# Designed miniproteins, single chains, continued (4): the designs that were tried, part 62

Each design is a single chain, and the fold is of that chain. pLDDT is the mean over its residues in the fold that is shown.

## One batch from the design tools (miniprotein)

Design m14130
Fold by ESMFold2-Fast:
Structure m14130 (fold): chain A 99 residues (1-99)
Amino acid sequence: MVKVTLTGPTSVPAGSDVTITAKVEGDEEGEYRVVVTLTDAENPEKVIAKDSAIVKTGESATFTFKNLEAGKTYKFTAKAYDPETGELLGEDSLTVTVT
């Protein structure tokens, strides 16, 4: 089983960048395509931004998102895929409020 864990702030002041970290854990050593999608927390189907990285088992990748609107809450969703098959293996999400 593959586990993805997102770590980041719960709130940032207006004008700040949001930096989040995605860690991938699994029983087998391998590489995973981790895609982080930024959405409005009230409209999670509306994609604002995406970033991706190849992450090895037990390692982390850092993602930085800029130009977030003051007074909004955003949802970050990390999905880990098998890079050969495209199978979704794990996901995690967190919310960040811009004050």
Scores: mean pLDDT 83

Design m14131
Fold by ESMFold2-Fast:
Structure m14131 (fold): chain A 88 residues (1-88)
Amino acid sequence: SDREARVLIINSESGIDQLKKLLETTDNEAARKELEEAIKYYQESKKLAEQALNTDDEKKREELLKKAQEYLVKANEKYMKAMEILKG
């Protein structure tokens, strides 16, 4: 749905902005690597969600939204790993 795609775009943009700010104050090399990978996954999620909004084919839209959600999950997992490194 259009609502689902917009939520994915907003969440991805918020994630990118937050993690870019976190990178500016993060000196730990391992944590920086995980944050950079998280940003890439957020960017891919956003791209797929934007493609879903521009697709008239319902089946293709559903497939794009599922992939966007999978990339959002991967981004969150990388972010959590970075936070774990920073706590240890």
Scores: mean pLDDT 89

Design m14132
Fold by ESMFold2-Fast:
Structure m14132 (fold): chain A 78 residues (1-78)
Amino acid sequence: APSPLEAARAAVQELLDYMRRQNYPDDVIARVRALADQFLAAFAAYLATGDPSARDAARAAQQEIGRLVLEAEAARAA
């Protein structure tokens, strides 16, 4: 079975591939990629250490990814 970190990396790659296929703006894809890198780094740190600051950083990055994707989808629907 994949580790939690391997599963997270796969999910990030699937999201980025989806956005590329759906012709999301390059600047939005770049922003999501940067936040995904921050999320994966913070999540890896949290899994290794249990550090609450790493947990909070991972959550913040994940929330911001969700917000950007929803805003981009709303803009595309308009």
Scores: mean pLDDT 87

Design m14133
Fold by ESMFold2-Fast:
Structure m14133 (fold): chain A 105 residues (1-105)
Amino acid sequence: SQQYLSQGVRYLGRGDYDRAIYYFQQAIQQDPNNSTAWILLGQAYFRKGDYDRAIHYFQQGYDLALQQGDNGRASGALQNLGDVYRAKGDDVSAQQYYDQSLQLG
């Protein structure tokens, strides 16, 4: 899992979003409860400009982080959701996610 995440992050940093997606998907296949892998998959789609897929995967990462009691990671996923909605021009939804992120910690 950590190996696939590390490879995905390296490809994400290089702008190779398709390879990043591949490695984050492999991390999820190994551990579907890895909330970090779902959030990183969302980031890869966000960087690729696929906002709808980014929202879907950030939501999955958020739900898993909450189930695991990881409020910091869940807060991070809400921040990412805010960033995607802002990129879509939906400032009202973006602000709601940012407020939820701050309130969660």
Scores: mean pLDDT 92

Design m14134
Fold by ESMFold2-Fast:
Structure m14134 (fold): chain A 61 residues (1-61)
Amino acid sequence: GPTLDARRQASDAAAAPYVREVREAMERLPETPSARLGEAFRRALAAGRTTAEALLEEIAR
């Protein structure tokens, strides 16, 4: 329904800054293995940390 479509669009808009931060982190560490990236992103999200800096910290751990 319209409310579900609106919520999906709002979720996509809310995720857009995070997608940008993820891309910036990937550009800074282009040779990082995809498995390590996935694990780091999962840990950062679980901790509520969505910035490129936070993602880089989890990758470096």
Scores: mean pLDDT 66

Design m14135
Fold by ESMFold2-Fast:
Structure m14135 (fold): chain A 120 residues (1-120)
Amino acid sequence: SVEELRQRAIELAEQLLKELKELYNFIKSDPRVSDEVKKLFEEAIKLAEEVLQLLRDGAPVSEVRKKLNELVEKIREAYDKILSDPNVSEETKKKIREKYNKILELAQQLADVLDELESA
């Protein structure tokens, strides 16, 4: 049902927000991570909170998708910057790679559910 798909989308958005906050808390305490990268994660968290709120409010799928796409772009930019920075430790980069893959997996699962909602 449309309601079951909406609840699934909310659950995925909550998981995505949780993973982003956990990653941000990890890098926020690292003085070797640039302020620019930290700001990109703060912007990504705000976008994830907006995605979750739009889903809870029953907003149009197109509006949710726009914010999700902006979120993915911010995460990709942050990932590229942190992985290319020689000042960031290999231990931190390994955790970033693992979390990045999980975040993109959740974002893709959410996008797939949004496609089903739009088709319903």
Scores: mean pLDDT 89

Design m14136
Fold by ESMFold2-Fast:
Structure m14136 (fold): chain A 83 residues (1-83)
Amino acid sequence: SEEELREAIRDLLRNDPRFVGTDEEIDRVSDILVEIAKELNLDPTTPVERVKEILEKLGIPATDETLAFFLGLLNEFLVRYAP
């Protein structure tokens, strides 16, 4: 479910040494990752361009570093969540 997805992403962020933030920051990043993961889970062939569009819609600059960060976390999560 979306709630399970959000909780798993939140736990991933708390345990990721690349991300050091407050609970509020973790919640915000989790919201972003949930939106991206929903798009990827609905269509695994969805191009990276869609991820950029989602980040832009959420008011986040879609830099190469930001994309690499979110795609890395999503890949780690999807490997555990999706068969």
Scores: mean pLDDT 66

Design m14137
Fold by ESMFold2-Fast:
Structure m14137 (fold): chain A 78 residues (1-78)
Amino acid sequence: SEKQELVRRIAFLGARATSLYLLAKFKGDEKLAKEAQEISDKLTKLEKDLQNGKISLSEAEKKLEELEKKLKELEKKL
C-alpha cells in the first residue's frame, strides 16, 4: 500500500540520519550530531502520526520531502 511505501521511505531516511549522526560523532561535530538526531526524532514522530491516522498520506509525503532536503544539506557539512 502507499502507506507501507511511505513507512519504508521513513525507515530508509532514518537510517541515513543515524549514519550522519555516527559520522558527526566520529568527527567530533557535536552540532551536526544534534541536528541529525533532531531529524531522526521528527521521522519517528512522522511514522507515529502516520500509523495513528493523525496525518494524511499527502501531508506525510510533504513532511518527508522537507526532512530529506534538510538531511541532504546537513550531509554536505561532513
Scores: mean pLDDT 88

Design m14138
Fold by ESMFold2-Fast:
Structure m14138 (fold): chain A 87 residues (1-87)
Amino acid sequence: SSEEQQVAGQITVARVGVADLRRYVEENPDTPEEVRELVERAERLVQEAEAHLKAGDYATAAALVEEALRLVEEAARMLGIETRVQV
């Protein structure tokens, strides 16, 4: 369905954002703990969104991935960097 395709696309975008932030954290050991916690939380939300998408719960998957994208943007903003993610 179009809803399934849209949510799957958003999950892919969020996964890319989390991967970009994970690389930053690995390359910058002085990254603040608050930023590390945002990245870890976003990663968990992406994993939960994927599980709900596979179960056919598109509404819950959409809500979870939207929250993950917000956390990705907040982490990037706190670091003063741009991600490849448009939220």
Scores: mean pLDDT 86

Design m14139
Fold by ESMFold2-Fast:
Structure m14139 (fold): chain A 57 residues (1-57)
Amino acid sequence: SAELEALKKEIRELKKKISDEEKLEQIQRDSVRLMLTQNLSPLEAMKYEKEKLEELL
């Protein structure tokens, strides 16, 4: 979907601005965990990832 593609692009750009590799890995791990444990959709998981990445800026 267009929304999914837009979020992927925004996440990619945010990751380029963040140098904390451990935090990037933790956020990605957490988004995957939420999909598995709380039944988040891929869209919801990416919104979570974007929000957490923005908090690091």
Scores: mean pLDDT 81

Design m14140
Fold by ESMFold2-Fast:
Structure m14140 (fold): chain A 56 residues (1-56)
Amino acid sequence: MSPLEKALLQLIEDLRLSDRQTLQLLEEEVNAPNPVVPLSPEDLARFKARIRELKA
């Protein structure tokens, strides 16, 4: 994982399940068509799966 991916995953874990608005904003940023740091398809899928788990 890139340092940015690791930082974002850590931030999501720190925010807890109750902070759905912040999780939604992070999910939108990850799904941006031209992200500042492009994620690999595998890392992107894993990151999205983690966001979905936290939102569930």
Scores: mean pLDDT 60

Design m14141
Fold by ESMFold2-Fast:
Structure m14141 (fold): chain A 55 residues (1-55)
Amino acid sequence: MEKEVTEAMGRIAISVAKHTPGVDPELMQKMADKLESLGNDKEAAELRKVMEQRL
């Protein structure tokens, strides 16, 4: 149950990072850290990668 919620949250965060030019990098890093702490390594890694590619 929690895994499905963290996957949805990760997917939303990744979408925001991809499509929002002014997204706050600190907020996105905190989001990725939170996803990792919840065991969602896959979405956390993808979010970090998206932020990396935008720099």
Scores: mean pLDDT 75

Design m14142
Fold by ESMFold2-Fast:
Structure m14142 (fold): chain A 92 residues (1-92)
Amino acid sequence: LERLAEEIAEAAKAGDEEAAVAAAERLGREIARLLAERLAKETGLSPEEVEKGIVDRARGLARKAVENPELAERLRETLIEDGRLVEELAAK
C-alpha cells in the first residue's frame, strides 16, 4: 500500500491526473481485497458496493491532490498511515 500511496503523490505533484487516478484505483482495489468482505458484513452492503465506494473515494482524493500539490504530500502521509492500519486490521 505504501508504494501505491507514493505513486499517487508523485503523479499528483507532476500534474498527471490520469496516472494519479490509475494509482488511486489500484490502491482502492488492494484495500477492498483486504477489507471488503468484512466491511460488507458490518454495513449490510455487498462486497462489490464496498469496493466501489473505496475506489470512488480514492479517485476523488487523487484528483484533488493534482489540483493542490500541497495536499499531495499530506495525502501520501495519510494513505501510508491508513494503509498500515488496513493491513493490521486485515491480519486480525
Scores: mean pLDDT 73

Design m14143
Fold by ESMFold2-Fast:
Structure m14143 (fold): chain A 81 residues (1-81)
Amino acid sequence: VEKFKEDEKKYKEWEKKVGSLTPEEARQVIKEANKGLADAIRASGPEASEEERQAALNTAKSYGKLMIKAAEKRRELERKA
């Protein structure tokens, strides 16, 4: 559960920064978000407690949103260049 809270804090920090990302930073954010999403999906398996499963799913949703925002920002930067 604590790991998901750490991932959530990391997500929020990147989310706030997404508006000012360089293309390289956007790629890094997408890579980290993909890893966080995969980790959360594995943690939300059938052996997980209800609390752990909910925390993992919330983290997965957050990383999914972050990936979309970072991808949009990357497109915008490419368009502007």
Scores: mean pLDDT 68

Design m14144
Fold by ESMFold2-Fast:
Structure m14144 (fold): chain A 80 residues (1-80)
Amino acid sequence: HQQSQTITAGSSALSVASQAMNQQGNTQDANTFNQMIDQINNSDMSQAAQLSQQGMSFSISTMQQVDQQVASQVQSIVDS
């Protein structure tokens, strides 16, 4: 999988998780996901890809505990 595709998938997964947390009133966790996106955007390509992989795993794990439907949506993005 190319690094640019991994970064796109990671950013999308984190964005969906952030929006879901914000809609549930969990602004702190939404901000955590947004900070991860900022770190990806400010990293070199190799580091951004690694952070995106970690972000995808973290967003799935977190959303599985909070909202199973959003967890399914995030998993679908990761599987793309």
Scores: mean pLDDT 79

Design m14145
Fold by ESMFold2-Fast:
Structure m14145 (fold): chain A 82 residues (1-82)
Amino acid sequence: DEMMAAARRTAALAPQAKKGDEFMVKAAEEMLERAVERGLLTEEEVEAVRVVLEGLRKAAENAPEKLTEEERKRLKEATEEV
Protein backbone atom coordinates (compact mmCIF):
# COMPACT_ATOMS: atom_id res chain seq x y z
CA ASP A 1 0.00 0.00 0.00
CA GLU A 2 2.68 2.48 1.04
CA MET A 3 4.70 1.27 -1.92
CA MET A 4 1.84 1.91 -4.33
CA ALA A 5 1.38 5.40 -2.91
CA ALA A 6 5.12 6.06 -3.31
CA ALA A 7 5.01 4.70 -6.87
CA ARG A 8 2.20 7.05 -7.86
CA ARG A 9 3.98 9.99 -6.24
CA THR A 10 7.18 9.12 -8.09
CA ALA A 11 5.32 8.80 -11.40
CA ALA A 12 3.81 12.26 -10.89
CA LEU A 13 7.27 13.79 -10.34
CA ALA A 14 8.93 11.74 -13.10
CA PRO A 15 8.99 14.35 -15.92
CA GLN A 16 11.85 16.26 -14.25
CA ALA A 17 14.64 14.40 -16.10
CA LYS A 18 13.58 14.66 -19.74
CA LYS A 19 16.54 13.09 -21.56
CA GLY A 20 17.70 10.92 -18.69
CA ASP A 21 14.14 9.73 -18.09
CA GLU A 22 13.94 7.67 -21.28
CA PHE A 23 17.18 5.78 -20.64
CA MET A 24 16.41 5.47 -16.95
CA VAL A 25 13.00 3.96 -17.70
CA LYS A 26 14.50 1.45 -20.13
CA ALA A 27 17.15 0.40 -17.62
CA ALA A 28 14.61 0.12 -14.80
CA GLU A 29 12.23 -1.90 -16.99
CA GLU A 30 15.02 -4.35 -17.84
CA MET A 31 15.88 -4.64 -14.15
CA LEU A 32 12.22 -5.25 -13.34
CA GLU A 33 12.07 -8.08 -15.89
CA ARG A 34 15.14 -9.71 -14.36
CA ALA A 35 13.83 -9.34 -10.83
CA VAL A 36 10.49 -10.89 -11.85
CA GLU A 37 12.26 -13.81 -13.55
CA ARG A 38 14.19 -14.44 -10.33
CA GLY A 39 11.10 -14.14 -8.14
CA LEU A 40 12.53 -11.22 -6.17
CA LEU A 41 9.35 -9.12 -6.29
CA THR A 42 5.80 -9.76 -5.12
CA GLU A 43 2.91 -9.10 -7.49
CA GLU A 44 2.11 -5.91 -5.55
CA GLU A 45 5.69 -4.68 -5.87
CA VAL A 46 5.67 -5.46 -9.60
CA GLU A 47 2.49 -3.44 -10.03
CA ALA A 48 3.98 -0.53 -8.07
CA VAL A 49 7.10 -0.48 -10.25
CA ARG A 50 5.05 -0.77 -13.44
CA VAL A 51 2.94 2.22 -12.39
CA VAL A 52 6.10 4.29 -11.96
CA LEU A 53 7.61 3.10 -15.24
CA GLU A 54 4.37 3.64 -17.17
CA GLY A 55 4.09 7.16 -15.81
CA LEU A 56 7.71 7.93 -16.65
CA ARG A 57 7.46 6.45 -20.14
CA LYS A 58 4.24 8.27 -21.05
CA ALA A 59 5.54 11.56 -19.64
CA ALA A 60 8.77 11.28 -21.64
CA GLU A 61 7.12 10.09 -24.86
CA ASN A 62 3.90 12.09 -24.73
CA ALA A 63 5.32 15.48 -23.70
CA PRO A 64 2.20 17.37 -24.86
CA GLU A 65 3.47 20.69 -23.52
CA LYS A 66 6.94 21.91 -22.66
CA LEU A 67 7.61 23.98 -19.59
CA THR A 68 8.27 27.68 -20.09
CA GLU A 69 11.78 28.86 -19.25
CA GLU A 70 10.45 30.49 -16.08
CA GLU A 71 8.63 27.33 -14.97
CA ARG A 72 11.69 25.22 -15.77
CA LYS A 73 13.92 27.52 -13.71
CA ARG A 74 11.47 27.45 -10.81
CA LEU A 75 11.23 23.64 -10.85
CA LYS A 76 15.00 23.29 -11.15
CA GLU A 77 15.55 25.58 -8.16
CA ALA A 78 12.89 23.76 -6.15
CA THR A 79 14.53 20.42 -6.97
CA GLU A 80 18.01 21.70 -6.07
CA GLU A 81 16.67 23.15 -2.82
CA VAL A 82 15.11 19.85 -1.78
Scores: mean pLDDT 59

Design m14146
Fold by ESMFold2-Fast:
Structure m14146 (fold): chain A 93 residues (1-93)
Amino acid sequence: MTLVVTITIVAEKEAAQEIADAIAEAGKEAGLEVEVEIEELPDGYAKVTVTLTAKPSISGETVQEAMEKIAEVLGEYADKIKSVKVEGKLVEE
């Protein structure tokens, strides 16, 4: 079973790249596959979409540590974040 976590963040445009990089680094350090997309929004915001993929060889403990680090990043940038959506699914292969 593969775990796929999608994190969608709407943040201030100037902070979007920094937030995306910090989340991507936390995922990569945990051995997760990371995809990042940043889309500019008209009101000086940007939509950051981070997709994290954990193969079956990655332990649940490692995934939990990665999510905890990501939560810390989101907390540090809370003043610059308008909204956060986190979605997880398990995929059988």
Scores: mean pLDDT 82

Design m14147
Fold by ESMFold2-Fast:
Structure m14147 (fold): chain A 61 residues (1-61)
Amino acid sequence: SSTVTSLESNFNSLSGNLMTSFNSFQSDPNNSSAKSSYSSLLNNTTNVSNQLIAAKDKEGS
């Protein structure tokens, strides 16, 4: 479905950004801005992952 396809695209994009943000945080763990950015991306990625699972369950059941 278009919903599943859109969520998969968003998840892939967020996963890439999350890795970049994690590397920034890991290189300077005392940088509060890098930590905040990583936390925000992690929350967004988790939210999209949950939406994707729910969308697949709704369409696959």
Scores: mean pLDDT 82

Design m14148
Fold by ESMFold2-Fast:
Structure m14148 (fold): chain A 68 residues (1-68)
Amino acid sequence: MSQAELFLKAVELLLSDASPELKTGATALVLMVVDGKSLREVAEELGLSVSTVSRNIRLTLETLGVEI
């Protein structure tokens, strides 16, 4: 999957009636791709632990059909 395709799918997920965990993962992916932020910086900005953000990113990627 291209970075542009992943970004578009993440934006669609943010605009959908998805779970808070999926929206958090999508937001984290957008911040990492668009703003070049590290996982640690995203976790600090969202007020979450690195482990929580990492888990939510994984859940979002699995939901978008990206096998890890």
Scores: mean pLDDT 76

Design m14149
Fold by ESMFold2-Fast:
Structure m14149 (fold): chain A 79 residues (1-79)
Amino acid sequence: EKAAEVAEAAARAVGYHAGSPLDVIEQGSKEAREAALKAENEETLRDRIADALSKIPGVSPEVARQTAGVAAREAARLA
């Protein structure tokens, strides 16, 4: 299913952040996956992932925005 592929792409992009504690990576991937499943297009997907990631302790707004951009682009490639 496209939604599952989009969600996995978003989770993978979050998981590639070096230096994050394992629990932050797991929570970030979960939040990104859930945000991706609810998004209708690339712009909405990017915004939802950025918002979800920015709420995780230890993730800066800049890192959340950059990660969301990468995740949304990877997801759009699969759609």
Scores: mean pLDDT 63

Design m14150
Fold by ESMFold2-Fast:
Structure m14150 (fold): chain A 80 residues (1-80)
Amino acid sequence: MDELKERINRLIREIQALLGEALTAPPSELPAILARVEALRAELEALRSQITDPELQAAVDATLAQIDEAIAWLREQIAA
C-alpha cells in the first residue's frame, strides 16, 4: 500500500511538472508534452484500479478529472 501511494504521488507530481512546463513551452513542444501527460495519466488510471482506500480513490478520481481539463486546454493550444 505505501509503495502504491508513493507511485501515485510521484505520477501526480510528474504530470503537474509537465503541465507547468507547457505554460512556458513554445507551441512546437506542446504535442510532445501532451503525449507524455497522456501516458502518465494512463499509468495513474491503471494504478487507480489497485486502490482499496476509498479516500485515496476519490482523491485520484478528482485529480484525473483535473488532468482531463488540462489535456483539453493543451489540445486547444495545439489547434490554435
Scores: mean pLDDT 82

Design m14151
Fold by ESMFold2-Fast:
Structure m14151 (fold): chain A 71 residues (1-71)
Amino acid sequence: MVTLEQLEEANKEIEELAERGLVKKEVVKVETLEEGAEIILENIRRRAEALAAGVPAEELTAPLVELVEKP
């Protein structure tokens, strides 16, 4: 189960990598942690495939997942 803490840790790492020019961050808004987890897992899979295909790290995108709270 993905927790809010794990989501924030992943977002922090993505922000740091983006500041260093190692990835392009892509902001994705989700309503649930489960949606965020699916996006993160799919990104991990796609990045592994891209790296295996020889895509440079600076061309890789990484999702920054934002929880949208509906009042």
Scores: mean pLDDT 70

Design m14152
Fold by ESMFold2-Fast:
Structure m14152 (fold): chain A 56 residues (1-56)
Amino acid sequence: ARERLLQIPGVDQELADRIIERFGEEGALYVTDEQLLSIPGVDQALVTQIRSFLGG
């Protein structure tokens, strides 16, 4: 999961680590837009990119 997050434009190591810490490696693949927006530093454009990469 972490390696996938790091491939997303706008996701740095700090944000990837926050996502994994909050949702776990498995949970990061099933997050909702609302859950991603709850993370400090995540805006709507980044949510769209993360979700598209992880959810199809």
Scores: mean pLDDT 72

Design m14153
Fold by ESMFold2-Fast:
Structure m14153 (fold): chain A 69 residues (1-69)
Amino acid sequence: MIPSLEKLIEEAKELLRQAPESLSEVKARAEEDIRKAEELAKSESATSQTAAALLVIGAILDIELALAR
């Protein structure tokens, strides 16, 4: 199953921290998505938690795709 939102957010933050300065544009977008996901994850609403999961997964994918090229 999908891991907890807290775990996903922490993984995204770690990837963001490890990303090189050359990816500044990707880092800025991912940072904003992670920030929004953290705010949504504070709500216990199923809708907010789903939105948070999608945002943090998107941020992780943006960083990983940029690193994989």
Scores: mean pLDDT 77

Design m14154
Fold by ESMFold2-Fast:
Structure m14154 (fold): chain A 60 residues (1-60)
Amino acid sequence: SVVEQMTRTSIETMLVQARHMNAPQELIDLLEKIAEKPASEVTEELKKAVERMLELLRKA
């Protein structure tokens, strides 16, 4: 679906940005794990990753 494709692209973009920002290894590991799974199976992990990214961006 379009939503699944957009979700995958967003995850890949977040992973690139997290690596560029030297984000905590736990977040990078979480994003890598999410990227390996179908978007439909990682809804909770994705929410956690997004919240963590937003927290880091607000503190920067």
Scores: mean pLDDT 75

Design m14155
Fold by ESMFold2-Fast:
Structure m14155 (fold): chain A 83 residues (1-83)
Amino acid sequence: MEYTVFASKEEGRALAEEILARYPEEVEVELEDEQVGPFIEMTKVTIRLLKELSEEELRELQRLANQARLKSAEIFAKKLAEA
């Protein structure tokens, strides 16, 4: 199973570091920087499960991913919100 998260470059790297710190043998993380239109750079974070995680661990991973998405959405909104 794998999860994909689109985040800002900073939040994507922070998410990858946190997940690898918590699940260093259970998870593989790939980062790909993508240009989304002329004004926004995003990082695609791909999280691959190498071993079975408990339901509790999966919920925690999903919570971390959602937090990164929300923070990135706020950053993108601020960058675009010149009115």
Scores: mean pLDDT 77

Design m14156
Fold by ESMFold2-Fast:
Structure m14156 (fold): chain A 74 residues (1-74)
Amino acid sequence: SLEETVAEIVAALQAGDLERAIALVLEYSGIEYDPSRMSGAEMMEAILAAANSERFKELLAALTERLRALGIEV
């Protein structure tokens, strides 16, 4: 769910696991992302595709609200 994904992203960020946080964002956006099998150009295309998705906008809004609730300026 959206709430579960946001909670996992926050936990990953608190643990300093940026790779997991990015993977969770792209997975929720419906974008296939595997840095072990992708070129830099393919990774950039995946990130741009995610940024233009409705799911990414939904996730970003929910994540912003969660961070604000924790007292973090965004």
Scores: mean pLDDT 74

Design m14157
Fold by ESMFold2-Fast:
Structure m14157 (fold): chain A 90 residues (1-90)
Amino acid sequence: SLEEEYAAVEKLLEEEARKAEPFVEELRPKFEKLYEEHKKDIKTVEDLREALEKINLPPEYEPFAELIIERAEWARLVHEEGRLPSEVLE
């Protein structure tokens, strides 16, 4: 089911987040603040990518920004296109 496919993708994203956690944990509040400031202009995954490019994130935020984009793209592929998790992972 779509719900099971999404749960599998979420679990894999959690595993990847765990690997970066000591670094990301400090930067997360700062990144979330920048995201909230530009939230009004972000409605799609493409808008999110453009917003991140426009705000010229400091290099320290890049791993966290990439993780957010990846999560949003995987969610879009699973829910909108109905792709299997194995297809999203490749």
Scores: mean pLDDT 58

Design m14158
Fold by ESMFold2-Fast:
Structure m14158 (fold): chain A 115 residues (1-115)
Amino acid sequence: GQEEQLREKEKPALKELAQEIVEELGLGDIDVESPESSAKLLLAYAEYKKIPLSTIAQLILSNFDLDDEKKQALEEAAESGDKEALKSILVEISLEENDPLSALRLLRVLHLYHL
């Protein structure tokens, strides 16, 4: 559909940004199209730029329609500083959205708006 066409149009720019950040952070060899690697990259970028996990949680809440259980889990993970729980939530969102680049789209927002 129209949304899938827009996602495909953005894919090269997201992959280029991901590769730039991988090199900047010295993360080595990662599959930037994997939901797990994309989530890890977003969280590594947030740590590197000293962006609070509460800011990441707010960004997720504003960009994805989540059920109450996921909203609570996300808020708890951010408040406790549980990066592994946040990574798992991001991976689950990527799978439900059928968009392995979901975390990279959030990373692009952070990068463009200097958050």
Scores: mean pLDDT 80

Design m14159
Fold by ESMFold2-Fast:
Structure m14159 (fold): chain A 99 residues (1-99)
Amino acid sequence: KGEELLEEFEELMKKLSKDPDNPEVQERAEELLEELLKYGEKYRAYALLVSWVAQAELSSSLTPEQQALYEEAKRLIEERDFDGAVELVKKLEEEAKKV
């Protein structure tokens, strides 16, 4: 069940990269994040990482720090490293607190 929701979320993020102003896609992504949390923190962390990568790809520019995080996040997603996703999301949350 969690894997099916992750696949739906990944496809939704691909759609968002082609049409970033689609409110229906954004709403469904938020619903899926809440559902994924019910299956475990690792699934939610992975989904957040997929979302962050999609947002980074839509950005016109990234800082060197954001670029390094983007490459690490993309690697973790390709490897389906759920434990690595949890650790990277924690780092992203700590960086967000500085802003």
Scores: mean pLDDT 73

Design m14160
Fold by ESMFold2-Fast:
Structure m14160 (fold): chain A 89 residues (1-89)
Amino acid sequence: AAQELIDQAKKLLEKSKEYFEKGKYKEAIKAAVKAGQLALEAKRLGETKQAMELLRESTDLIVKSYEAMGRTGAAKEFKELAEDIIFSE
């Protein structure tokens, strides 16, 4: 259960990286958001270490995609919100 969510999140994160390299920043954000959601669910099911690593990577991809699009304010706001969620415990 948890490992299946981790595996799916990893695949989405790889697609997000591919979209980012191709300049498809909106698609990169979509894939990274979905990867982060699956990682958060895996954390709730007890797979904390891998889930936290995937949450950090998905956050990084979302932030740098917003920055690459010139949306510096959106990048900063998302980073602050994600840090609050990821590091609240």
Scores: mean pLDDT 82

Design m14161
Fold by ESMFold2-Fast:
Structure m14161 (fold): chain A 85 residues (1-85)
Amino acid sequence: MAVPLSERLDEVAEALVDALEAATGVVLSPEERAALRAQIRAQLAAWLASGRLEGTVEERGDELVLRLTLTVDGESRSQEVVLPR
């Protein structure tokens, strides 16, 4: 079921770190992983708080589906992002 991105920021940040490791083949230390996760979470939270970013998260089997709308200079761009869990 789709929920606001603000309610699932920790899960989204974790999934993004997992996707980055998988895509790059780089093994992050626990400290590097925690730092990257915190940075991603903080950035998303800041954009949500400013109204620059809107989004929902839905679980689809073993995937997270993000529906995101980013507004820059009065222009809105929408994107669906599918992340493996």
Scores: mean pLDDT 80

Design m14162
Fold by ESMFold2-Fast:
Structure m14162 (fold): chain A 100 residues (1-100)
Amino acid sequence: SALDEAKEIVKQTMKELLDAVRNNASPAEIKKIAVEAQKKIEAIAKKLTEQELVELIKYLAEEADKLLAQMEADPSVTNEQIDQVREELGKIVEKLEELR
């Protein structure tokens, strides 16, 4: 389903962001990953029902919280990287809320 496809992109994006920050990704590199993911998620989200969109937003928020907690527990990850990931994931959530 389109919802399952969007959820898979969210899951893969969280893995890509975690791998990138562990490999010393700059704020600009984090932003690039998040912006590319946002475009893919938004394209699918426009095809979702209102109920599916609400479920996607909730799923994204829960996965984002898990990623941020994992990054905060990782001594190799900087506060600047955590702040950039938090900002970019928040922008994706905001963009999806605008589609409701």
Scores: mean pLDDT 90

Design m14163
Fold by ESMFold2-Fast:
Structure m14163 (fold): chain A 88 residues (1-88)
Amino acid sequence: MDKMKALTEQILASTDPRKAIELAREFLKEANAAEDTMSEEQKAEAKELARQVLDKLSEMEAASTDPEIRIDLSVMIIGFASFISALE
């Protein structure tokens, strides 16, 4: 959880969409690796962190005019939405 929390803080503080995308990929990698070992309490915390990241990425997508960055942000948004859905 500590690493996912730290990644969330870095994503929320980021002004660079490319860096935010890189950190978001790292978040999903950590989340997927931990998914089968998470307690119900940890799943609730991870879901809340993922929602914060999803909101930030959506904000960045709306502000971006670069088609490549927008595509990469859309992929991450879908990934986070799927992760949130999977946490039941």
Scores: mean pLDDT 83

Design m14164
Fold by ESMFold2-Fast:
Structure m14164 (fold): chain A 102 residues (1-102)
Amino acid sequence: SEIKKKFEELKKAVKELIKKLLEYEENVTKAIGTSLRLIGLIIDIENAIKKGDYKAAIESLDKLIDTLKEIKKESDNPEVIKAAEEAIEAAKELKELLESKL
C-alpha cells in the first residue's frame, strides 16, 4: 500500500527528529515532552489510518505539521531544523495522498 509506505517514511523522519531533539536540546524536560507529543500524534495517525478514517488522520497530520513547524521555529540547531523539515515534507506527502482518497 502507498499509504503504508508514506506512513513508514513519516515514522522514520519523526524517529530521526526525536533522536536529534534528545541529542541537541539543552532543556531535557522540553525535549522529552516534545518527543512524547510527537509519538502521541503518530499513534493517532496510525489508528485513524487503520480504521479507514482519513479525515481524522488528516486532522492529526495537521496537528503534527503545526508541532513540527514550531520545533523548527524554536530551534537554533541545524540538525534539528533539517530533521523537522524532512518530517514536515513526509507528513505533507502522506496528507496529500490521504486527501486524494476523500
Scores: mean pLDDT 91

